# Designs tried in a protein design run: designed miniproteins, single chains, continued (4). Part 96

Each design is a single chain, and the fold is of that chain. pLDDT is the mean over its residues in the fold that is shown.

## One batch from the design tools (miniprotein)

Design m15533
Fold by ESMFold2-Fast:
Structure m15533 (fold): chain A 76 residues (1-76)
Amino acid sequence: SAEEYYKKGLEYYEKGKEKLEAGDYEGAIEYFTEAIRYYEKALELDPNFEEAKENLMEASVNLLEAAVKRVSARRE
């Protein structure tokens, strides 16, 4: 169901945030990418799922932050 995909997205999103806070930017990228994939699956089943849309946007922003931080960490 859309709700099951959404819950999976939340689980991966929380893991991504944990990795980001720990400075594991590669791990954060992997988990945020999985979160986005599951939110997209939820939206395929229910295009009006507002929480999935909001969390997809948030995960996308956090993915970009993790990617930028990864590049910066390699240089510093």
Scores: mean pLDDT 86

Design m15534
Fold by ESMFold2-Fast:
Structure m15534 (fold): chain A 74 residues (1-74)
Amino acid sequence: SLREAIRLGIQAVKAYEEGKYDEAKRLLEQMGSLNPEIAEAIRESIELYEQGKYSEAASRFTAAVIRGIGDIID
């Protein structure tokens, strides 16, 4: 659900801020399984994370979550 995806997104961002990169990656992968509407953007975020581009991964993931919220509100 989108609500669950938002919750996981908040937890993933918090994990990144705390330097818990493995936890952040796990949360991103879990989101990919729950929200097919943003699955491609989440996949790209995971690929960036695996390349060591953590800030770019977090930014792309955050943008995908914002877009998902916008699609519901609009």
Scores: mean pLDDT 69

Design m15535
Fold by ESMFold2-Fast:
Structure m15535 (fold): chain A 68 residues (1-68)
Amino acid sequence: GAMERELVKESTFTGPLEEVKARLPTMEAFARMYAAGAAKKSGGRPLVEVEIDEETGTGTVRAYVERE
């Protein structure tokens, strides 16, 4: 079967696209910390996904833990 994915943390920032892109590395760093902490506590693999909506100027970063 496919691995199951548990959402640990979702972070969204809306603003000028240049500012959103500048913020993404910091948001990703925090997301990786949340994912790693959850994976350490519950088991599984930490995963981070990043999404940018250029039309709205919205960046979304999601921290997950994947388990079988």
Scores: mean pLDDT 82

Design m15536
Fold by ESMFold2-Fast:
Structure m15536 (fold): chain A 72 residues (1-72)
Amino acid sequence: SMTQKRIELLQEKLKKDPNNAELWHALGLELYRQKKYEESIAYLEKSLALDPNSPLAPLTRELIAQAKAKLD
């Protein structure tokens, strides 16, 4: 329930600010925790596309690699 509420809050924030790379990353991380690896990768790749040079970008790339490893 707390995880679902966090996802819903992040989704509402993302509707208001769809170009916020941090929100795409945060949702990608929550999807990873739910083992929704394909969806997680898509959200994390969107985060990188929006801000490839942010301090967050290396963490986003690492999480994508971890999610891809789960699919192999």
Scores: mean pLDDT 87

Design m15537
Fold by ESMFold2-Fast:
Structure m15537 (fold): chain A 52 residues (1-52)
Amino acid sequence: SIRDAIVAGDTKGLLAALTERAKEIESLPAEDRPAALEALGREIAEARREAE
């Protein structure tokens, strides 16, 4: 997952997980994409705090 890759410092895993998430967000209706992007941003910020 994005969180696990950030905590582990796995750059390749992070890129793969972000690519999958981007495809999921692109498959959403246009009106739902901003909320999904904001949720992704929060997930990344929380994972970075967990990684210290």
Scores: mean pLDDT 81

Design m15538
Fold by ESMFold2-Fast:
Structure m15538 (fold): chain A 68 residues (1-68)
Amino acid sequence: ELEKYYSEKFYELYQRLVDAATPEERAAAEGGIRGVIEAYEKNFSKEELDELIRKGAEEGRARYQAAK
């Protein structure tokens, strides 16, 4: 449950990052991603966080490519 919440937030912010048209929008998305990582790290181990980031990034990229 909690893992799905953070995964969805990470995916949403990653999509926002790739859709960003301005430097300000990119910086805001990057800040959001950092915030989600910090919140997730409080509840999960470094190893679990690293794997989640890896999977989330791959899924986000695959989704982005499929949408094009």
Scores: mean pLDDT 70

Design m15539
Fold by ESMFold2-Fast:
Structure m15539 (fold): chain A 95 residues (1-95)
Amino acid sequence: SKIEKLYEEIRELLRELGVPEETLAAFDKVMKALIEKVKKMSKEDQERYIETLERMVEALRLAKENPELRDEFLQRFRNTVRQLAKELGLPVPEE
């Protein structure tokens, strides 16, 4: 699945950036819920979530290549995770 491949790629990039295990755990909870719901969605709705995940990958790659922008891109990533959690009816991850 493209979504599962993007999830693994994001998780690997987060590890390379040295994010805490608590951040990875929060992301894992959101992604597991997202994957389960997306499997039941229309193809058009699935494509919207895939695009969101692809943008996350691009932002994290830029953070890796530009250490001076790391905190800004990680904050944008956290904001996107919170937004996905809200859309999925999950508890919002801690700031």
Scores: mean pLDDT 76

Design m15540
Fold by ESMFold2-Fast:
Structure m15540 (fold): chain A 49 residues (1-49)
Amino acid sequence: KVEERGREARELLEEIKKLRSKPFTPEVQAKLDELNERLRRMAEEAAAE
């Protein structure tokens, strides 16, 4: 479970990295916030279990 979650988190980090390379726009910021929220949620769920 933890190992599987680690892989998913890695994929999210790659997406965030890609978005950070794009010009700063409200759309990019919104997507970054969403991905960071998902990553945080996953980390919290993993820690809670």
Scores: mean pLDDT 74

Design m15541
Fold by ESMFold2-Fast:
Structure m15541 (fold): chain A 65 residues (1-65)
Amino acid sequence: GASMEARRRLAENAKQAVLLAGGSEELAEEVAKLILEGRYEEAARLMRSLGTVIGLAAAHELLKL
């Protein structure tokens, strides 16, 4: 599994990706929380729900972990 430091960086990057994709701050915080908990599949599901290229790309990267 990823170190806590690696998860924190991934969570921060995913939060920024949600905001850049037009997602809400609440959605960004939920994605970050799921990543910190190691729940990458659920985080990827929320990223896909954005329906944007950025959201789909971020979901694909999460599912590779």
Scores: mean pLDDT 77

Design m15542
Fold by ESMFold2-Fast:
Structure m15542 (fold): chain A 75 residues (1-75)
Amino acid sequence: MEKAEEHERLGEEAEKRGDYGTAARHYVLAGEEYEKAGDYKKAAEMYRKAARMYEKLGAVPLAKQYLEKAEELEK
């Protein structure tokens, strides 16, 4: 899960500096890598963080898409 952890850290750093677009991208990539690794709980967490970043950007349809994806993974 090396790439997942890297993208998670990069997303957190982008979020800290208010770069919500870069943060959303890295959280999505982290979620995809955790999903490939079978860590659905971590994947869902990353997709929820990405959704929150998209909400801050006003990208409501993308935010809803990633929230729905997170909910499916936690079933």
Scores: mean pLDDT 86

Design m15543
Fold by ESMFold2-Fast:
Structure m15543 (fold): chain A 64 residues (1-64)
Amino acid sequence: PPSVDATIEAETVAELGKKVAEALAPLRDTDLEGVREALKKYEEARKEGKTTITIRAVAGAPAE
C-alpha cells in the first residue's frame, strides 16, 4: 500500500501546507484516516507557528 514517512520543512506555514498536500497525494484516495492524522499535525504546527512537520501514514496497513 502507499506510504508516506517524511519530514517536511518550509519557510512559511502556507508553504508547509502546500508541501504536506503534495506529500499526501498518494493517500488521498486510499486512506482517509492517515490523511486526517497528517492534516491534524499540520493544523497543530500552524497553531504553534511551526514550519516543520513529520508525517507518517500508511494506506491500508494490516493490524497484524
Scores: mean pLDDT 67

Design m15544
Fold by ESMFold2-Fast:
Structure m15544 (fold): chain A 98 residues (1-98)
Amino acid sequence: MIPYEKLIELAEKNKDYTTLSFLYQLLARDYELAGNKAEAYLYRGKAYMIQKKFEEAVKDYEKALEIDPNNKTAWKNLGDAYRKLGEVEKAEEYYKKA
């Protein structure tokens, strides 16, 4: 796989959310090509969060959790997405699962 970790860290440090969103989309594609659908959905959801497409992010995080229900990062991210949608009660429920 392409080593996106260092590029993601640099984009986060520089608050370069356009590059960060692009890197998450590339990482999601690479995980999909590798057959790792859970990680593919997780990173695509993270890209949607940056794009403020919160309903799409929820859908992708829910798909990641259907595959790997023990993914604490996906539970936390799902909570963050619901919080952005104003669904505070649902956000708190999902944070408890993280």
Scores: mean pLDDT 84

Design m15545
Fold by ESMFold2-Fast:
Parts: C-alpha cells; sequence; structure tokens
Structure m15545 (fold): chain A 92 residues (1-92)
C-alpha cells in the first residue's frame, strides 16, 4: 500500500512539472517526445526505494547530462527546466 501511494505521488508531481514545462515552452512534437522519455526515466528514479533523496538528485542530473549530449540547444533548455522543477519538488 505505501509503495503504491509513493508511486502515485511521484506520478502526480511529474505530471504537474510536465504541465508547467509545456506552458512555458510551445513544444514541438520532437521536444515533447524527448521530454516524456526523460520524465519516464525520472519517474523510475523517484520510485526506487533503494535510493536516498541525494542519490535521486544525482541520478537525475546524470541522466540529463546523457540526454543533453545527443540533444539540440533548444531541446537542452527544455530538459534543464524539467530537471530544475523536479529537483525543487524533491527538496520541498
Amino acid sequence: MEESIRRLLAVANVEDVLIKVEKEFELTPEQRELLYRFADEVLKILTDPSLSKEEKIKRIKELRDRMEAVSTPEQREVLRKFEELVIEEIEK
């Protein structure tokens, strides 16, 4: 039961962040696909019970760095904004 509730809260927080990013950036289909792929991987990190808050933040930053390496400058801005908002949510 607690694991299911934790997953639901993580999903809701990621969905709220996605809505904020989509409102700030008029996303292209390609940017939206990239953002949703990043969000899915972030959700896996957030729902991992073996990871501390600090380890989750570190893994999210490492994932963003890997995705930026194969992204355009405009795509990198979208990924950075998503990361910023997710980390703010974790630190609350």
Scores: mean pLDDT 80

Design m15546
Fold by ESMFold2-Fast:
Order: structure tokens, then C-alpha cells, then sequence
Structure m15546 (fold): chain A 81 residues (1-81)
């Protein structure tokens, strides 16, 4: 595994972890509908990640983070998209 491949894989995995955190935040807020939408988005991001489409995974993570008002997190992932 090259360093560049590892760095991209790690960053994409962090984006997926951010979606999981967003799901937990939505559930803590009692927003079951948003949590369900985030779970569907996470599944799509996982599919993109497994296909090696890291920019797509970052875009999905950024969009969902923004929907929860996690603006700074969303901006970080948009830079990688």
C-alpha cells in the first residue's frame, strides 16, 4: 500500500465516522427521520468508499454534516470532495 493510497483511505474512513457521529447526534436530538436519512447517506458513502470514489464519499459526508448544522465539519469535507 502506498502512502498516498493509505492517506486517502484513512481520510475517507474519517468521513464515514463523521456520518456515524451525525447519526448519533440526530438520535440524541430525538430526530428519528434525520437519523434514518443519515443512515441511508452513510450506506451510499460506504459504497462510494468501497468503489474507491473518495470524493463522492466526502461530498455525501459534507452534505449530511451541513444538514445537522455541523458547518465547520462540512467545510473540511467539502475541501476534500
Amino acid sequence: MSKEELDKEVDAALALMTLSLAINIAKQRGDEETAKELEEARDKAVDAYRAGNYPEAFKIAAEQAEKLGLTKVAEEFKKRA
Scores: mean pLDDT 76

Design m15547
Fold by ESMFold2-Fast:
Structure m15547 (fold): chain A 105 residues (1-105)
Amino acid sequence: SVEEAVEFLRELIDLLKKMGADQAELDEIYAAIDAHPEDVNVLLEAAKRLGRLAAEIGATDEVSRFVGRKIEENPSEVVRKVAEAFAEGILEVTQPAADAAMAAS
């Protein structure tokens, strides 16, 4: 459900905060969710931003394990879409780095 997706995103924000993500950007993401918790598009954009932050701080493995557990606990369509948007955010950061590494080889 949308409520379960909101809870998942809030838990993900808390995890990223503990792992050293930018507090100002986490606060902006939290405020966006809090303003429009029923808007799936807002939740998907929030997930994508959180994915970018996870990749930027090198926390992708731990955060991806957390996301995997949440999908197993709640395999709803909205939760899966949120997880997919999160993965897209990771790819936006990691793909340019991989492309640069291949060009340097």
Scores: mean pLDDT 80

Design m15548
Fold by ESMFold2-Fast:
Structure m15548 (fold): chain A 64 residues (1-64)
Amino acid sequence: MRAEVLVETAAELRAIGARIDGEIAGKPEEGEERAKKIREEVEENWEELKERVREELERLKAEE
């Protein structure tokens, strides 16, 4: 059960990475600038993602 929440979060992060890689491959110069902006947004929202995962794990523990 807990694994599903972690898998979803990991899939989202993996999808972001793939999207960044795709943009860089398409237009190297422009892709790098856009990739930097996306990385900054991920860094800003990282704490929210961690809290969300933590809350779901606590819920799953309580459902023993």
Scores: mean pLDDT 64

Design m15549
Fold by ESMFold2-Fast:
Structure m15549 (fold): chain A 124 residues (1-124)
Amino acid sequence: MSVEQLRELGKKALEAGKYEEAVEYYDKALLMTGPSDVETLVNLGEAALKLGYYETAVRYYRRAVEVDPDSPLTARALQNLGEALYKLGKYEEAVKAYEEALKLDPSNEDARKNLEKVKAKLAS
């Protein structure tokens, strides 16, 4: 099976809500591409986030951002990093992730809404 086929199967599993199956396909893809494949790292982070593996999601998203900060996927990775950090109660780190996501994509309404929610937690 090719890397492209594994990514396609992983994406279909993710879209179908089969998050554990998605992780299996993306892990196989990452083993073939090496630890610097941004698209696979972002997709693994999303699957981990959906499974409630928040610390794992944070690690994948941080690696994706570090590997290619100019990637079109980086704003999405930063937004989802913020969500994972929020779920872990790391509110100050979540604020920073959402602010960086908005710096790259100022039109991201979800990131703006989530940033307000996290700031409300810090104000309490």
Scores: mean pLDDT 84

Design m15550
Fold by ESMFold2-Fast:
Structure m15550 (fold): chain A 66 residues (1-66)
Amino acid sequence: GKSAEELRKEVEEAYEYMLKNRSTFSSLSPGAQKAYEAALKLLEELLGKSPEEIKEIFKKRLAEGE
């Protein structure tokens, strides 16, 4: 499985990708823009967590089955 450090790095890379491509996301439908904003807020929240906390959040989400 993915390590806590790998999950943290993926969150950081996803956040940077979204910020870098903001203009692309701004051209999407209103529904897609809302999804973008929700994802960005989630990534910002996760960036405030330790790598271990991020790993536990992901484990819990996977166990809850969605």
Scores: mean pLDDT 74

Design m15551
Fold by ESMFold2-Fast:
Structure m15551 (fold): chain A 79 residues (1-79)
Amino acid sequence: DPDTALVQQAQDAYQAALQAKADFEAGKMSPDDAIKTIQDSIATIQQALAQQTDPAAKQQIQKLLDQVQSILDEVQKAS
C-alpha cells in the first residue's frame, strides 16, 4: 500500500531527526551535521505529504512534519 509506505517513510525520517537532536545534545554530532540531517528529514516528510492521498495519513504526516520543524528550531537556537 503506497499510502502506508509514505507514512512509514515519514516516521523513519522523524526518527532520524530525533536521533540527530539526541546526538547533537550529547556532543556526538556537530551542529552543522545535526541541522543538515534534520533538514533532510523535513524534505523527506514534505515529499511523503505531497504524495499522500488519504486524509487521515496526511494528518499523521503533517503532525510529524510539525514535530521535526520544532526539532530544527530547537537545534538551531542551541547552535
Scores: mean pLDDT 87

Design m15552
Fold by ESMFold2-Fast:
Structure m15552 (fold): chain A 77 residues (1-77)
Amino acid sequence: DIDAGIGDIQYGVGELLVKKGHYEEAAELYRKAAELYEKAGDLEAAAEAYRKAAEVYRDKLGDEEAAAELEEKAEEL
C-alpha cells in the first residue's frame, strides 16, 4: 500500500521534526500522513496522525483553532 507507506515515512519524519523543535513542519507532515492514511483506508492511523498534528498545533504553536479542526476530523473518522 503506497499511500500508507508514504504516510508512515511522513509520520516518522514528523516525529523527528518535533524532537528538533521544527513544530510547524512536524504538524504539516502529521496532517499529510493522516490524509494518506485516509486515502489508504486506514482510518485508525489517520485519526492518530490528525490527533498528533492537533497536539503540536495546540501545545507547541498555540493554534487552538487548527487543533480543534484536526480533532474534529479525527472524531469523524
Scores: mean pLDDT 85

Design m15553
Fold by ESMFold2-Fast:
Structure m15553 (fold): chain A 55 residues (1-55)
Amino acid sequence: MLSLEELIAMANEAGRSGDEAKIREVAEKFREAAEATGDEELRTLSLLLEHELAQ
């Protein structure tokens, strides 16, 4: 599994790229990490990425 810093870096890269497939992959990784750890910040980041896809 990727570290938190690596996940954040991937999220920033995906957001800048505007690539829906990449954003979706990062959102899935954040969701999995949030489910595994119960981390509310990771859950919030996953929801933000899903919001970008839903626009």
Scores: mean pLDDT 72

Design m15554
Fold by ESMFold2-Fast:
Structure m15554 (fold): chain A 90 residues (1-90)
Amino acid sequence: MQISDEELETAVLEVAYAVSRVIAEKALRQGKKDEAVSGAEDLLRIADQFEALGRKDLASEAYRTAAEIFRRSGNKELADEAEKKAQEAA
């Protein structure tokens, strides 16, 4: 049994999403807003990749998570853009 390239790519992105989320949440707890913003930007790229793979639910979740991190970091414009993408992906 061989996993398809698309299934493997999805699994790798799910791991990347989990890691980026943990890093961003840790940065927020430590008051490292710039590091948290960087993590949220990584989550946006991961969400774009989920959307390209047709995984709309995963894309929407990743965009929503990025929006929350941007909002908590004080980046209102980026949070609003990410939230809009989450709604469009759903």
Scores: mean pLDDT 84

Design m15556
Fold by ESMFold2-Fast:
Structure m15556 (fold): chain A 55 residues (1-55)
Amino acid sequence: REETRARALFLVLVGGLSYRRAAEAVGVSPATVRRWVAEYRAQGGRVPPLVARFM
């Protein structure tokens, strides 16, 4: 689950994918990806270590 969230964030923030495409890639709804991006922004844009490794 945590890895799924990190992958979705990576695809949207670094890969430039839409919420729909990122959601399809990780097997969740686009609304879930949108919520994860909103949570990431609410935390001041702190990148999780797993996502940082892909950058």
Scores: mean pLDDT 71

Design m15557
Fold by ESMFold2-Fast:
Structure m15557 (fold): chain A 64 residues (1-64)
Amino acid sequence: SVKKGEEAYKKGDYETAIKHYKEALKKDPENIHALGNLATALRKAGKEEEAEEYERKAAELLLK
């Protein structure tokens, strides 16, 4: 869930945060909050290219 991802992120456990945000997106692929939080967690984990893909998806949904 998004809440579990946010808790992991606050503790600096970015890998666990990524897993929880990806699980949230499996249930709701258009969850803008989960997409944005996932992108931020991916950047903190050094996965900048993957973060950019989720940032782009969130931006597309916000403009729709």
Scores: mean pLDDT 83

Design m15558
Fold by ESMFold2-Fast:
Structure m15558 (fold): chain A 61 residues (1-61)
Amino acid sequence: MEVGERAVELAEEALKTGDLELLEEAQRLAIRAHLDGDVEGARRAGELMREALKRFPELRE
């Protein structure tokens, strides 16, 4: 699985569950995807992570 695809998958799960560990892993993989040239995958994962933080404010410590 491409890094960007995995970042999106984990960000989707974080949005559904509010799991901080999934959000942190999605963020790490989104940064890596961006560095690898998958700008769209990183952008999509970033959008989902932002939505997760709005849905679960407790993830913003």
Scores: mean pLDDT 79

Design m15559
Fold by ESMFold2-Fast:
Structure m15559 (fold): chain A 73 residues (1-73)
Amino acid sequence: TEEQRQKLLSLIGKILDLIGDILDLEKELKKVENDPSLSEEEKKKKIEEIKKKIEELKKEIEKLREELNSLPK
């Protein structure tokens, strides 16, 4: 049905947005790793913060993926 299609597209859109957020965070992670102005301690702290955010977004995607898989086609 159209309602099921719209719900499917909405969930796909949210998943794509979260994937985009993860890619932006991975880009920032590489930037931090290669920043000559940061001390090793500062790099470690920033890297851990970014990794934590990536893991939280991955968990959110997994929940949305489960919801998507539960929808009738």
Scores: mean pLDDT 83

Design m15560
Fold by ESMFold2-Fast:
Structure m15560 (fold): chain A 95 residues (1-95)
Amino acid sequence: DPSLQAVLDWVRGKIKASEALKQMNPEDVALLAKTGKALKKIRDYTLQGKFDEAEKVLEEFLAAVDVPELQELAREFFEEMKAQTEAAKKAEAAK
């Protein structure tokens, strides 16, 4: 999905928000903007090791957005970011 890929690229810092909006369908913009904001907060909290705060953002997003594909995307993104943060900590501990 080009719209979902644009949101992920924006959250990961690959593209600007204005560029992501150009790739979104107008009908989806409001839902995808909420998704992008939630994913950005989840990323920022997990990179800081604040997994409880990231989980609260995820739960709030799941309650606010009743779209199964976006809910699954948010859950998978949280697990991905959490795994990356834990892997980085293990690598640092091994030095």
Scores: mean pLDDT 74

Design m15561
Fold by ESMFold2-Fast:
Structure m15561 (fold): chain A 65 residues (1-65)
Amino acid sequence: SAETLLKTGRAHYNLGDYDTAIAAYEKALELDPNNAEAWRLLAEVYRQKGDFETAEEYEKKAEEL
């Protein structure tokens, strides 16, 4: 489920495994593109990676849902 993928992604994010977290969140969005939480979590990961432009884009997607 999308919820399980978000939980898995958060676990990897907390370990610093950002690429694995991104993959999990992207799979959640493949199942439900309107999942605002998944877009916000993607934005947080990209912010931690220093990609502020991508983070802002994903945050905007979450706000538009």
Scores: mean pLDDT 86

Design m15562
Fold by ESMFold2-Fast:
Formats: sequence, structure tokens, C-alpha cells
Structure m15562 (fold): chain A 84 residues (1-84)
Amino acid sequence: MEEEKIRRLKEEVVRLVEELDPSLAEELRELLDKAIELGITAEELEEMLEALRNAPLLPPEEREKMIRKPIATLRGLIELAERR
């Protein structure tokens, strides 16, 4: 059940980032695959998705920050999980 929800959320996150900044979409997909293997929760993906859905409503400067935030968060989670 959760696995299918996580898959759908991943697809949605990648799609929104691709629409906002296509250059980041491939890197984000790889990071999401790694994070899912390491046990990222559906709740964490939902929070990320909600932030991205609100990005088009923000000024350009804030929008760039919101697009980069998911990638920074995923990198941090992966680094923490790889620490042992």
C-alpha cells in the first residue's frame, strides 16, 4: 500500500520540478530513488510536494529557493543514512 503511494508521490515531485526547472529533474529522480531505498516516508514526500505546488505562487527569487530545497533535503537525508 505505502509503496504505491510513495511511487505516485515521487512521480508527482519529479513532474513538478521538471516543469519548473528541467535541468534539476534527472538529479532529483536519482536522489529520490536513493532516498526511497533508505526509507523516506510518504509524509516527507507529501511535504516536499506541497512546497513545490506552492512554488509558482511565489516571487521568482523565492521560487528558485523552493525548487532547490527538495534536492538539498534529499542530499542531507542520504548523507545522514550513509553515516552508518
Scores: mean pLDDT 75

Design m15563
Fold by ESMFold2-Fast:
Structure m15563 (fold): chain A 72 residues (1-72)
Amino acid sequence: SMAEALREAFERAEERMRGMAKKLIDEAKKDPSKQPKMAEGLRGAARDAREAGFERTAKIAEEAAREIEAMA
């Protein structure tokens, strides 16, 4: 069904964002000089995801951005 296909698309986007967020957080911990750009990138990804209708994916990116911002 269309609803099932859409749910699977949302789940895949969320999983991909979680993986990317974890990697960026780990990299930010290793190199503090990159923290501002990584947080900005995640904020941008969150805006794009929300505009596309991927609200939960956007929230994952925003949470990751906040975690990196809290490192400074």
Scores: mean pLDDT 86

Design m15564
Fold by ESMFold2-Fast:
Structure m15564 (fold): chain A 56 residues (1-56)
Amino acid sequence: ARELEEEGRRLFEEGRYEEAARLFREAARLSSGEEKLRLDIEEAMALIRAAVDRLA
């Protein structure tokens, strides 16, 4: 879970938002409680950034 989260953050920093969202989703599936909620939020943020980039 933690490794997927770290890789997702790296991809997000590189502007690879769709790939980052995928990794956050996988990490969320392996998590529970507050950790899952946090990762679900990170996935949503990555998807929003990806959508904005497509509108450019």
Scores: mean pLDDT 79

Design m15565
Fold by ESMFold2-Fast:
Structure m15565 (fold): chain A 77 residues (1-77)
Amino acid sequence: SSEYEKYAKLARETGDKEYEVKALIEALKDPDPVIRANAAVELGKVGDKRAVEALKEATKDPDPIVRVAAKKALEEI
């Protein structure tokens, strides 16, 4: 998405964790379930509480791999 590209660019240019978190939250909305699952895993590793609400929504994802990744990520935050 354009929002993902915007925040990913800002994260690379600034090194600011806020933009990394925002980019990963946008990746949770990706049409590819592999990308959504990877975004959930990375948000858990980052451990930023701003991801909590987006990860809670991802626990209801139609893909079971995304749901498992989001639940594990929430346990790490």
Scores: mean pLDDT 83

Design m15566
Fold by ESMFold2-Fast:
Structure m15566 (fold): chain A 70 residues (1-70)
Amino acid sequence: MEKIKKGLEFAKKGLEYADQGKADESIRYAQKAIEYGLKVEGLAVLASAYAVKGDQDKMREYGAQAEALA
């Protein structure tokens, strides 16, 4: 429970940073979410972070991975 709960906190933080235009911080928290077992949520945050960064190729790659696992 605690590991998944921590992963959700990291995913939320990642989305918060993406909304603020802080792509690098968003990427770090997305990776932490994945490490804590939230792979789908973490990959979705990575897609959002790379969208903010303007990297459409990585955005599509991570978005497709998240969708395939959902």
Scores: mean pLDDT 83

Design m15567
Fold by ESMFold2-Fast:
Structure m15567 (fold): chain A 70 residues (1-70)
Amino acid sequence: EAREKAERILAAYKEALERGVDREGAANVAMAEARRLGVPQEVADQIGDIVLNNDDDAAMIEEITRLLEA
């Protein structure tokens, strides 16, 4: 499910931040997780932009889910 993938991608992003990775590096971790889940590179790049431009977890999940459903 798109929402399940979005939650896993965001979890990877948050886990990287908790480990002390900076926001740009954590976005790269989120993109790598998206690719691991079978998301195309072009869409993974957009996910990176979403997590870098949002501060709210609910907004990030909603935008990523919408992107994956397109």
Scores: mean pLDDT 84

Design m15568
Fold by ESMFold2-Fast:
Structure m15568 (fold): chain A 96 residues (1-96)
Amino acid sequence: MREEILEQTRKVKAEADKVGKEAIEVADRAIELYKDNPETVAKLERLKKQAEALLTGNSTADVQSLIDPEEGRRGAEQVLERLKEVLKEAEEIYKK
């Protein structure tokens, strides 16, 4: 059902926005913790930029859902999955 797909896309997009913001926050905290380690800071800044780019793609997914709801939903799911990976990597660095 297209209506169900659009609702799923909106829920996934909301979750992706939340996860992306958490990833950026964790990365910022880790950057402050490891500020004397340029290599670690560079890695964290890359993760932060990836999260920001993925959040931008999450905004584009809404337009894609209006054109092709199934592709829009899949796109939003991919953005969420990648943002969860970025959050996990940032948390692993922060915990060390």
Scores: mean pLDDT 76

